# Designed miniproteins, single chains, continued (2), part 42

Each design is a single chain, and the fold is of that chain. pLDDT is the mean over its residues in the fold that is shown.

## One batch from the design tools (miniprotein)

Design m5525
Fold by ESMFold2-Fast:
Structure m5525 (fold): chain A 60 residues (1-60)
Amino acid sequence: SALLAEAERLEAEGRYAEASELYFSLEPSNPRGFEALARAYEAEGRLELAETVRRARERL
């Protein structure tokens, strides 16, 4: 889909927050969405939130 290609492009550009929004709009439980969100939190220095997101993904 065009939205998936756009999410992958944003991810490649390091625009993780925007990529995560697109991944979740396509599929709320998308593992790529959780990983992109975790990377966005890491970029903001929110390491505890990044770890929490990755653990939530592992429970899916």
Scores: mean pLDDT 82

Design m5526
Fold by ESMFold2-Fast:
Structure m5526 (fold): chain A 68 residues (1-68)
Amino acid sequence: MVDPEELEREIDVAMVRMTTSVAVLATEDEEAREKIRRAGEEAIARLEAGEMSLEEAIKRVKEAAEEA
């Protein structure tokens, strides 16, 4: 079975992926969509490496969407 901490990380990654996807779908500008995707990918990579919290990851995606 998956370790509880690893399962929580997988859930966190899924939440960041969903937030990124929703932000991309809500965005009409192609350059802004690419910026949001890049922010989401970077946030997920750092979250998986243990370098970032879920709150920080979601904040980065939201900031990328707001700058769009």
Scores: mean pLDDT 79

Design m5527
Fold by ESMFold2-Fast:
Structure m5527 (fold): chain A 71 residues (1-71)
Amino acid sequence: AREAALEAARRAAEEAARAGASLQEVILTALQAALQTLMDLISDGKEAYKLFEELYPEIVAAARAIHAAVA
């Protein structure tokens, strides 16, 4: 679940950054993709959100790095 969420976040961030999205939009898109992936893989929404909270700083860091590299 963790690796799938981080991969979904990176992919969404890359697509948004290549489309010329702002840093804020790239971060938001990455966070939404990660949360959706966790909700799809984990039946309990509370457990999915708890894992999302743990991954939050890594998702944001990855999105920022991708924006800097593409933009």
Scores: mean pLDDT 81

Design m5528
Fold by ESMFold2-Fast:
Structure m5528 (fold): chain A 58 residues (1-58)
Amino acid sequence: SMEEARRLVEEAKRALEQGDYVKASELMGEALELAPDDEEVRREAEKLQQQIDKVASS
């Protein structure tokens, strides 16, 4: 459901804050699978992926 997907995005953001990039990436992928057509979820997931990529490369 869209609500569940958005919850996963929020959990991914928390995982990123904890430095758990693997968990953040996994949760983000699950959110996209649950709501592939949700523009808001897609946008948040893409933004989060960019943040993960920056931190992982630093």
Scores: mean pLDDT 78

Design m5529
Fold by ESMFold2-Fast:
Structure m5529 (fold): chain A 52 residues (1-52)
Amino acid sequence: SLSERIAELRRRVVELARETQALIDGGASQEDIDKQNRELGRAVRELKALEA
């Protein structure tokens, strides 16, 4: 269902955001942070599209 897909995607966004923060806190390269942030951005855009 749409509700289940939104819930799964919200979970995915939270997990990707935590992973991105862990990279920043761990002193990862800017390139690695940027790559992870692009994946987060894609998930956020998909979530917003489903919620619209």
Scores: mean pLDDT 85

Design m5530
Fold by ESMFold2-Fast:
Structure m5530 (fold): chain A 69 residues (1-69)
Amino acid sequence: SAAEEKVLEALKKSKEPLTAAQLSEMTGLSVPTVLRALQTLEKQGKASLVGAVGGATRISKNSLYMYSR
């Protein structure tokens, strides 16, 4: 989908992990839309959950993701 393509493109441009909140700002998509796109990309092996701001392990706006293929 267009949301998944925008999120994936933003992840590819970054060399560092990005939060869903940062991806929302970069893509213009809402945080819930970004989180759904990230979950789909993770299932496809195109993005990896690598941590979270504040040390939380649950998927949230503060979860850190990187491009992976």
Scores: mean pLDDT 75

Design m5531
Fold by ESMFold2-Fast:
Structure m5531 (fold): chain A 67 residues (1-67)
Amino acid sequence: SEEDIQKLLEKIKNAKNKFELAMAIYGLALVLEDEELKARAEEIIRKLLSGEEVPDEELKELVEKAL
């Protein structure tokens, strides 16, 4: 719904760390049925949960694709 999209966009804007940002974008991808955005967000979430380093540039590219 439009309300769910707006809530997720606010979460993206107000994310305090890489995990919150990636999770918000993953949620947006699910609502938009964007399989490519979903896969990219899911991979970043997987890396963060495994303690792998995620460069700021990779997060920036994810945000640019989401917005």
Scores: mean pLDDT 83

Design m5532
Fold by ESMFold2-Fast:
Structure m5532 (fold): chain A 62 residues (1-62)
Amino acid sequence: GLILARATKDVDTDAPPFLKLKKGERVEVLKFLDSDTVWARSLKTGKEGVVGKSELEILKEE
């Protein structure tokens, strides 16, 4: 199923593999990497990268 989340704050990074996000930006969670991190794709930019789970609020799982 599709897992949708949003950034709870700005994630200001220019360092791969991390994903830069604005507060409120919606992402699709593609993979759970470990207990603290996910691989996600921004629905606004289409860019993919690593995001901390603490930086995301899960909106919907289907």
Scores: mean pLDDT 80

Design m5533
Fold by ESMFold2-Fast:
Structure m5533 (fold): chain A 60 residues (1-60)
Amino acid sequence: GVNPLGLAILEGDLERVRELLEEHRDELTPAQLETLIDLAREKGHEEIAALLEEVRKEVE
């Protein structure tokens, strides 16, 4: 399905990614965050990948 966080990552919209992470942080698993980090890196959005890595450190 269409994931708004995935779409924001594809577009390189750092502010939108930050908003969605704050809204849904408790619903994200480490495995989902890894997939999103890989997506950001694949698309060359290093700032978004770094933000996702920070969020992943907060998720146990």
Scores: mean pLDDT 78

Design m5534
Fold by ESMFold2-Fast:
Structure m5534 (fold): chain A 103 residues (1-103)
Amino acid sequence: GKVILLTSSTKIEEELKKALEAAGFEVIDSRVFPSKKISVSEYEKILEEAKSKDAVLIIDKGISVVGKGTVKTSELLEEVKKVVYEKEKLEETIEEVKKLLEA
């Protein structure tokens, strides 16, 4: 299965990438947000990519989406499989991704 990774630090990114790849997942895109903020416009583009590639979106709980959502944002959020990563819950995150991809 394919995953897109949104993290707040390079350390979290590397840890999640290694665990996902070890579990048999392909990380097709990975972005780091040191500010812990993503604009709604950029978030919509990422959701569109996840939908088009049938990928699970993994987002670090520390990241805030900034701006007002549109009807398109709400529609994409309903269509895209999403997992929220919390610090020190690496194994739980991998298991949730497996469940969503039936892998």
Scores: mean pLDDT 82

Design m5535
Fold by ESMFold2-Fast:
Structure m5535 (fold): chain A 87 residues (1-87)
Amino acid sequence: MIKITVEVEEGDTFENALAKLAQALVDALEKKGYSKEEIDRFLRKLAEIAREVRAEHPDATPLEFLQRVVEKLREEFPEIDVEIKVK
């Protein structure tokens, strides 16, 4: 199981929160020995999930958006466990 911690700040934009999640995901996958092609596939799926969540929940805060993205990402990749920390 791949454990990922994403640290976000109060006042982060949707774009900043998503970028922090994407970077944490890349770092964790690289440490586990995933190829660039495999990492790119994860990032493409993350982008698709992010667009879907944003469209379905336009009134969500950046934190709520990130939580929903993480839930859908876990459904697609059950080997990934993501913890969100707010600072």
Scores: mean pLDDT 83

Design m5536
Fold by ESMFold2-Fast:
Structure m5536 (fold): chain A 68 residues (1-68)
Amino acid sequence: ARDAVIAALEALVPTLSPEAAKHFQAAIDALRAGDWEAANLHLIRGVNLMTDAERDALVQALVDALGG
């Protein structure tokens, strides 16, 4: 599950705005390190910087990773 979520987030990063991508990359790095607090903080900040289209892409990527 963790590896699937990380892969989905990594695939999403190049489709995001530079500001959102920066926070998502930091969240990925934190997830790999097992730092859930840092990962959660960066994901919240990244999502807050996203457009509605970018949020829709995130939801789709997570559905595909977890439901496929």
Scores: mean pLDDT 79

Design m5537
Fold by ESMFold2-Fast:
Structure m5537 (fold): chain A 84 residues (1-84)
Amino acid sequence: AEELAKKAYELAKEAFKKGKEALKTGDKKLFEEALELEKKATELAKKAMETEEGRKAVKEGMAELAKEMKEALPELEKALEELE
């Protein structure tokens, strides 16, 4: 359960990295890869949530991911501004 939550977090983190890079480069294929990793991360997180220990691990992973996304927000805002 905790291992599934950790794997889900790792996949979600990789999806975010690929998505961010796809926005910078306009790489449609890389964006598709990011979406596929996000889908896999969601499936693993859902499975991890079947236990109390897994739910705690998912919550911790979500908090870490949110922190990483917040720290990357200035880069994402710049990428979005360049698109407009």
Scores: mean pLDDT 75

Design m5538
Fold by ESMFold2-Fast:
Structure m5538 (fold): chain A 66 residues (1-66)
Amino acid sequence: KAKEYFEKGKKLYEEGKYEEAVKYLLKAIEESERASPELILLLAEALEKLGYDEQAENLREIAKEL
């Protein structure tokens, strides 16, 4: 299920639907025992597209530790 949410989030991001992408990427994290760096980095990119620059930078720092 986590992989399905991640794939949906990636597709939405590619379509420019950043708010919806964030929703599905967060669901992917909730369903994962361990979030992958790729998942966290994509969430950060989507948040940055929506103007959440500080949140995006914090997530990039977290991804470096994964």
Scores: mean pLDDT 81

Design m5539
Fold by ESMFold2-Fast:
Structure m5539 (fold): chain A 90 residues (1-90)
Amino acid sequence: MEKANELLKKAQEHGEKAEEAAEKGDLKTAIEHAEKAVEYAEEASKLLNAPGIAANAYYLLAQIYEKAGDKKKAEEYRKKAEELEKEADA
């Protein structure tokens, strides 16, 4: 349980840094932090058996790619998030 909480905290911290970097126009740094948020959220979701946690991180990554102008990657990660939400509802 504590390990999952530490991973969730790291996912949130990286998510916040991704949003801050995107607001400043540093899209490369925003993508790097959003990808780290996904990595930590994926690990936490596996430990907690909660796919919805990873879905939220993928939605953030999709938004960052949309801001970067990469509509194709934004759509791919949005679809990934939607599939994970579907798993969470099952």
Scores: mean pLDDT 83

Design m5540
Fold by ESMFold2-Fast:
Structure m5540 (fold): chain A 59 residues (1-59)
Amino acid sequence: SEREKKRKLVTHGIGLVLRAIGDALDVSLATGEDTIAEEKLTGEAKKLFEEGKKLLKEA
């Protein structure tokens, strides 16, 4: 159903955003740098955040 598809997109999108935050926190803790702000995201954290945003827009 459309509702089930939307629910899966939202859940997956939120999961990707949370992973991006987790990865940014891991980098921040390891390097002592603030990488949490969207404009400072790099590498895998940026990729996960952008993919999560795209899924949430589709929902």
Scores: mean pLDDT 71

Design m5541
Fold by ESMFold2-Fast:
Structure m5541 (fold): chain A 65 residues (1-65)
Amino acid sequence: NEERGKELAEQLRKDRDAILAYAREHPEDRERIIEQVRGQIKQARELGFEEAARELEALLKELEK
């Protein structure tokens, strides 16, 4: 289901700025969000959703700043 992975990657690109803004405004949730994203990266790679995994890794890198 490569098409589903591509759609997920596109949605992640659109939601990226909103997720980053939320994490900056809610520092108490930041660690939880980071752990959730790490788990999603692992699942995306297991499913072969490489584009989605790359978008999640980009999000994680920004969250860790």
Scores: mean pLDDT 80

Design m5542
Fold by ESMFold2-Fast:
Structure m5542 (fold): chain A 78 residues (1-78)
Amino acid sequence: SAKEVLDEIEKLAEEALKSSDPAVRVVAAEILKIIEEAKKTGDYEKALEEIKKIAEKALKSPNPAVVAFAKKILEILE
């Protein structure tokens, strides 16, 4: 279900907040904010679409740690 996928992404993003790389932490925080909003509205499908767009943009990052994080998110979404 969309909620189960969102729960998996939330765990990954919470781990990413512990990263030594501030760029990874920024992306993780953006994703967690979207997840918090989804929990309030119940619109999990919209949250997954927004997270996918963030991850697709992050794949184009010059930072390999950001790209690695984005790939993990996209693997959960597919």
Scores: mean pLDDT 88

Design m5543
Fold by ESMFold2-Fast:
Structure m5543 (fold): chain A 55 residues (1-55)
Amino acid sequence: MSEEEKEKIEKAKKGAEKLLEEGKISRDTYEQALELLEKGELEKAQNLILRAILE
């Protein structure tokens, strides 16, 4: 994983944590997003979070 990709993943993790703290996503959504981010699937994690916010 590139340094730039790693930075984007860390930023996405912090964003997901903030959304969880604000009650905008569930714990289950947060855990699924973290699993995707750990696998380097940034786009899938972002899409999961976006759908959860819109529902």
Scores: mean pLDDT 79

Design m5544
Fold by ESMFold2-Fast:
Structure m5544 (fold): chain A 68 residues (1-68)
Amino acid sequence: MEELRKDLEAVADENGRLTIEQAEEVLKKYFPDKSDEEIRKALRLADINGDGKITVDEALAAVKLLEQ
């Protein structure tokens, strides 16, 4: 999980935000048994403001949903 946070931070912008597509690519590496649709659905649920950009912490909330 520490490696996942670091990978998300590496693709985040100056404000600590990344696109859903960038987060999906990172999460696919850590959840190979999950479909692209499942990962994207979890990320969209974590995108509280619905603007298509999320924080590292919101992406980690999506990880928690995928682990349940």
Scores: mean pLDDT 78

Design m5545
Fold by ESMFold2-Fast:
Structure m5545 (fold): chain A 100 residues (1-100)
Amino acid sequence: MELEKIKEEAKLEVLGYFIRLREENPEASPEELLKKVKEAVEKTKKELEEANTEEAKARKEGVEEGLKEVEEALALPEEELEKKLKEWRELMEKRGKELL
């Protein structure tokens, strides 16, 4: 239960980072946005490798799942991407209230 929450939180952090990057850089290409998300995820994974705890493993899985969802969303047409971003914002609002 606790590890699943840590994993979901890490995933939502990646999705939130992507949404913020897109809002701050509306002119950036999908490729540029994906590169920055990949760099952030790889940095987080490297920091987590030294911890070697169950919590660190859950966070690593969460950021990897977040990156995968961003990659899949960026392959969608713009209209479908906007719908996906709305769904992620609603999910983060709902889950954030449960975690507070």
Scores: mean pLDDT 79

Design m5546
Fold by ESMFold2-Fast:
Structure m5546 (fold): chain A 69 residues (1-69)
Amino acid sequence: SKAEEYLKKGQELYEKGDFETAVEYYRKAIELDPNNAQAHLNLAAAYSKLGKFAEAARWGKKAVELNPE
């Protein structure tokens, strides 16, 4: 799916250290699949790498709400 393509692209960018562009692709993945807990976790991780801890906490909380395990 397009959401999976965006998630994969974001992960590739994250691995390369391009956290700003990874955020953009993770956000696109969430726009297409808003209940994807993994995409929310990945977005939170990318925001954390950017020092955006308030954003990281917000998206991480949403991920836990989507998958409370």
Scores: mean pLDDT 86

Design m5547
Fold by ESMFold2-Fast:
Structure m5547 (fold): chain A 71 residues (1-71)
Amino acid sequence: MADELIERARELLEQAREALKKGDNKTAIQYVAEALRLAREAVRVDPSPETIAKAQELLDEARKLLKEIGK
C-alpha cells in the first residue's frame, strides 16, 4: 500500500524531470504536486521510519526540481 504510493510518486518525479527537459514547466509543476500528495498519503497510511525516510527523499527531489523550475 504505502510502497505503491512511494513508487508512484517516484514515477511522477521522473515525469516531472522529463517535462522540465522539454521546457514544459507547467506540466512539471503538476507532476511534482501530485508526487508530493502521494508521498503524504504514504506517510499517512504507514507512518513507519522507513516510509517517512522515503517520503523525505521524494520531498528533497521535489524541492530541487521546483528550484530549477523557478529559474
Scores: mean pLDDT 83

Design m5548
Fold by ESMFold2-Fast:
Structure m5548 (fold): chain A 63 residues (1-63)
Amino acid sequence: DARAHYERGKELRAQGRYEEAVREYGKALRLDPKFAEAWENLGEALEKLGQTETAEQVRELAK
């Protein structure tokens, strides 16, 4: 479910595995596009990967 993917993403982010964290947050958001915490953590992981413009756009979508 969406929460399980979000929790997996948090675990991966804590390990510094940002690309894998982005994929898991993306899976959570495909199941629940209104999952605000997943949008926020996706943006943080994208910034860690140097994808600053993508992170900004993701945060704008989250409102």
Scores: mean pLDDT 82

Design m5549
Fold by ESMFold2-Fast:
Structure m5549 (fold): chain A 54 residues (1-54)
Amino acid sequence: MSPETRAAIREEIAALVRAGRGAEIDERELAARYGVSVATVSRLVTETVREVVG
């Protein structure tokens, strides 16, 4: 996965979490759109939520 793809996924997740829309995160949809595995998106969700909420 490119650094740009990772950054794009993380920013989309962070934006949803910051807006209180974390329940709208669809890991399968993100994986399909960015051409990565669901496991990769799940890891990025965990990392991004930890960074946004502390």
Scores: mean pLDDT 81

Design m5550
Fold by ESMFold2-Fast:
Structure m5550 (fold): chain A 95 residues (1-95)
Amino acid sequence: SSEYRKLIALAVGYTIRGIGAELDGNNLEAAKAYAAAALYYAKAGDLESAIKYAKKAAELASKVDEEKAKILEEAREALEAGDAEKAIKLLEEAI
């Protein structure tokens, strides 16, 4: 569907932003960008990519914002359990 293509395009765009922020050493911006990528992959039903970027977001957030890191870790656990609805809500809170 057109919506699926839009979600994947957003996810890829945020992934590129996350990589750029990591290269600049901006852990907070990188964590937010990877959380957004995970959100859009999850909305698109690509749970494997969503898990990958939720893990990256949690790791980077753990260096700068312990509260966001906990939310992102809970989102990752929800994704691994197949609870996409819970994960989406948690990822929206972390951004």
Scores: mean pLDDT 91

Design m5551
Fold by ESMFold2-Fast:
Structure m5551 (fold): chain A 75 residues (1-75)
Amino acid sequence: PSEEEKEAAKRVLEALELYKQGNYEEAAKKFKEVAEKYPDTPVGRIAGEAAELLEQGKPLVSKDDLEALLKKILE
């Protein structure tokens, strides 16, 4: 993975921690920031989808799979 993709993955993990804490508004904001800053990365595109789901009041149905992928990118 590129350094850009690793940085995007790190920021998405931070957003997922906010989501796990029940801080959905801050989580959505962080996901949106990642999507805006890294739109051409796979991680950035996933972050955009997560932000849209949370803004609509929908849960992150694949959060565990996403977290596993992000940890693998950051190794």
Scores: mean pLDDT 76

Design m5552
Fold by ESMFold2-Fast:
Structure m5552 (fold): chain A 55 residues (1-55)
Amino acid sequence: MYTTEEMIELVEKALNSKDVDEAQKLTEKAIEGMEENPEAGEAAQKYANELQEKR
C-alpha cells in the first residue's frame, strides 16, 4: 500500500520525467495507489495540479 508521501513522490517523478516509458510506469503505479488509497490519490492529484500551474 502506498502512503500519501509515496504517492506524491511518484506523481512528481512522473511529471518531471523526460523519458516517456518511465513516466508511464510511474503513472501506472500512481493509479494503482489511488485505487488502494483514494485519500492519498486525491492529495497527489492536488500536488500535481499545483506543479503544473507553476510551469
Scores: mean pLDDT 70

Design m5553
Fold by ESMFold2-Fast:
Structure m5553 (fold): chain A 69 residues (1-69)
Amino acid sequence: SEELREAELAYRENPSPFNTYLLLGLLYFEGGDYESAIAYFERALALRPDDERARRLLAEAKERLAQLK
C-alpha cells in the first residue's frame, strides 16, 4: 500500500522510534493482525500525539478489529 511504502521509506531514511512503530503497525495491519497494529499505532501516537496519519491508521485498525467478531 501507499502508506506502507511511505513508512518503509521514512524508516530507511530515519529509523526513529516513531518510524519503527508506524512501520510495525502497518506491517501487522496488512497481515490482518489488527490487535498488534493497534498496539504499535498507539505507541507511535504516544510519541507524536498530533500525527494525523497515525491517528487515522489507529482508527482504521480499530474499525477493522470491530468487524471481525
Scores: mean pLDDT 86

Design m5554
Fold by ESMFold2-Fast:
Structure m5554 (fold): chain A 70 residues (1-70)
Amino acid sequence: MNKELAEKLLEEGEALAELLRELGRDEEAERVLELAKQAAEAAEAGDLEKAFELAGKAIEVAREAVEAAA
């Protein structure tokens, strides 16, 4: 379960980062990937609270970047 969650967190993070790169938000894309990787590592370690907290931060970074690009 933790491995599948970690893989999903990375896949979602990569998808968000690619979207941000298409919008010219390369720095925010890199930050989203960094947070997604940290969330995946926390999930593999069994720290689900930390994993979801980091995933939430990645989503907020992506949201702010998309709003700023509009």
Scores: mean pLDDT 82

Design m5555
Fold by ESMFold2-Fast:
Structure m5555 (fold): chain A 57 residues (1-57)
Amino acid sequence: MMSNEELLEEIRKLAEELKKKGLEKVAENILQGADLYKDNRAGLLAALHEAKEALAK
């Protein structure tokens, strides 16, 4: 299972993909959430899920 540091890295990568699609505000919101939740694994997993769902839209 991924560490919190690995989750943050994955979230940042997905946020870059969102920015490429023109979803800059969504990417910024996800990155802000991840920064707030860096010590909360459930929050990091939620941010990762939001990023994946935003990319699927």
Scores: mean pLDDT 76

Design m5556
Fold by ESMFold2-Fast:
Structure m5556 (fold): chain A 60 residues (1-60)
Amino acid sequence: SAEELLEKVKELIKNGEYSQAVDLLMRNGGLTLEQAIEVLKLILEGKYEEALKLLEEHMA
């Protein structure tokens, strides 16, 4: 689910694994690189509700 993906991405960001977070968003979320970077920026800004909404919009 989008919520489970968000939690995994948050953990990667917490560990400084930004490249892994972007890769996971693209591979599991079906996001483009640009969309994955947008989600990463929202999470870094603490905008978790906006990040979740963007994931839900792009995930099947």
Scores: mean pLDDT 84

Design m5557
Fold by ESMFold2-Fast:
Structure m5557 (fold): chain A 55 residues (1-55)
Amino acid sequence: SEERRERRRRAREEIRREIPPAFEAMIRGIEKATGEFDPEWRKRILELIRREAEE
């Protein structure tokens, strides 16, 4: 039903909002601890997290 689909969309949006920021912060922490990280690797990891959260 439309109601259930809307709820799922809202839940996915909320998860995407919470998960990526939290993991981004963790990655930044690792980046600072090890020095300069590869920005492309960081982007790829964040994209994978967002995609999995959406799916």
Scores: mean pLDDT 66

Design m5558
Fold by ESMFold2-Fast:
Structure m5558 (fold): chain A 55 residues (1-55)
Amino acid sequence: SEDGRRIVKEFLIRDAVELGLSEEEVKRYLDNAVKQGLLTPEEAEEVRKEIEERR
């Protein structure tokens, strides 16, 4: 569901920010999420931007 996808995105954003991931680590983290089917490549780019905004 759309709501389920929104919850997953928020969880990934929060996790990356709280862990203090570097730009390179964020890229690997999101690439892995796409490979696992948690995000589309488009959604991964949205999540990356949001992580940068919350730093």
Scores: mean pLDDT 82

Design m5559
Fold by ESMFold2-Fast:
Structure m5559 (fold): chain A 65 residues (1-65)
Amino acid sequence: SAEIKELHGEILKEVKELYEEGKLSEEELEELDARLQAAGAIEDEEERIRALRELLEEIKALKKK
């Protein structure tokens, strides 16, 4: 639970930073929100954590562009 909360917080922080810098289009923001929603719907905690970690790494990769 704590790890999931930390990952959600980190993802939201990274997305907010990208959006505030104008590095995300509305389409990209909607896509990321949909992916975050899908990850959050995973019943298995280990699979949810894995999905959230993968999403966070993809978001961090976007910041390097």
Scores: mean pLDDT 79

Design m5561
Fold by ESMFold2-Fast:
Structure m5561 (fold): chain A 55 residues (1-55)
Amino acid sequence: SLEEELKRLTEELKEAVKAGDRERAEELYQKILELASQISDVVRLVAEKDLAKLI
């Protein structure tokens, strides 16, 4: 499901941030926002707000 894919990508983003891989983190962040917007605008806004703190 899109929600499962979002969860997987979010964990990958956290790992990239922990590793200091800024380029990968930014790529994953954009991918997450794209998928979140396919679910709903609210889910996208929540993801954007929460994950922007990590990058």
Scores: mean pLDDT 81

Design m5562
Fold by ESMFold2-Fast:
Structure m5562 (fold): chain A 75 residues (1-75)
Amino acid sequence: SLKERAIGIARGTAEMVKKDPSKAPDVIEAAEVLKELGEGKKAVEILRESAEVLKEVDPEKAKELEEKAEEIEAE
């Protein structure tokens, strides 16, 4: 149940970033929580999906999300 709730929160935050790019840091925090819970693959997926959405709106934030995904995937 804890993992399911964390995944739900992370997905909700990713949906919010589509409407509000300032929520990008919240997506990173949610992904880090998922990684600590052993859901690193889902964390990487959510970060990359959010980065793709931000690519044309805020390329700098998109790059930050992609770098965090690469960091988590490398561990």
Scores: mean pLDDT 81

Design m5564
Fold by ESMFold2-Fast:
Order: sequence, then C-alpha cells, then structure tokens
Structure m5564 (fold): chain A 66 residues (1-66)
Amino acid sequence: SEAEAEADALGRELAARQLAAARAQGATDAEVTYETEGDEVRLTGKIGGKLYSRLLTIEEIRARLA
C-alpha cells in the first residue's frame, strides 16, 4: 500500500541519518537497521555496545526527520 511504501522510505531515511550521525560523532562501530510492520517502522540501533529498539509511526518518523 501507499502507507507501507512511505513507511519503508521513511524508515530507510531515518536509519541512514542515525547511522551517519553516530559515525560523524566517532561511533565507527554503529549499526542501525529498520524493518516495516505495516504502516509502522521498527528501528534498531547498536551504538557503543548498547542496543536500542523502538516501533515508530509514520508521523513520529516525520517529526524526527524535521
């Protein structure tokens, strides 16, 4: 669906942005992945040996990219 396609595009962009930001701050071991769950995105990060996972709506991702 259009919502699922948008969720995929936004999830990809947010993951790329978070990874780039972490690496720019010296976290060369940073890993950020995303997976779509319908019109929502699960974002998983591993930075400095710490794991972070969050399920985000399209609206929440747009707010984070603003």
Scores: mean pLDDT 82

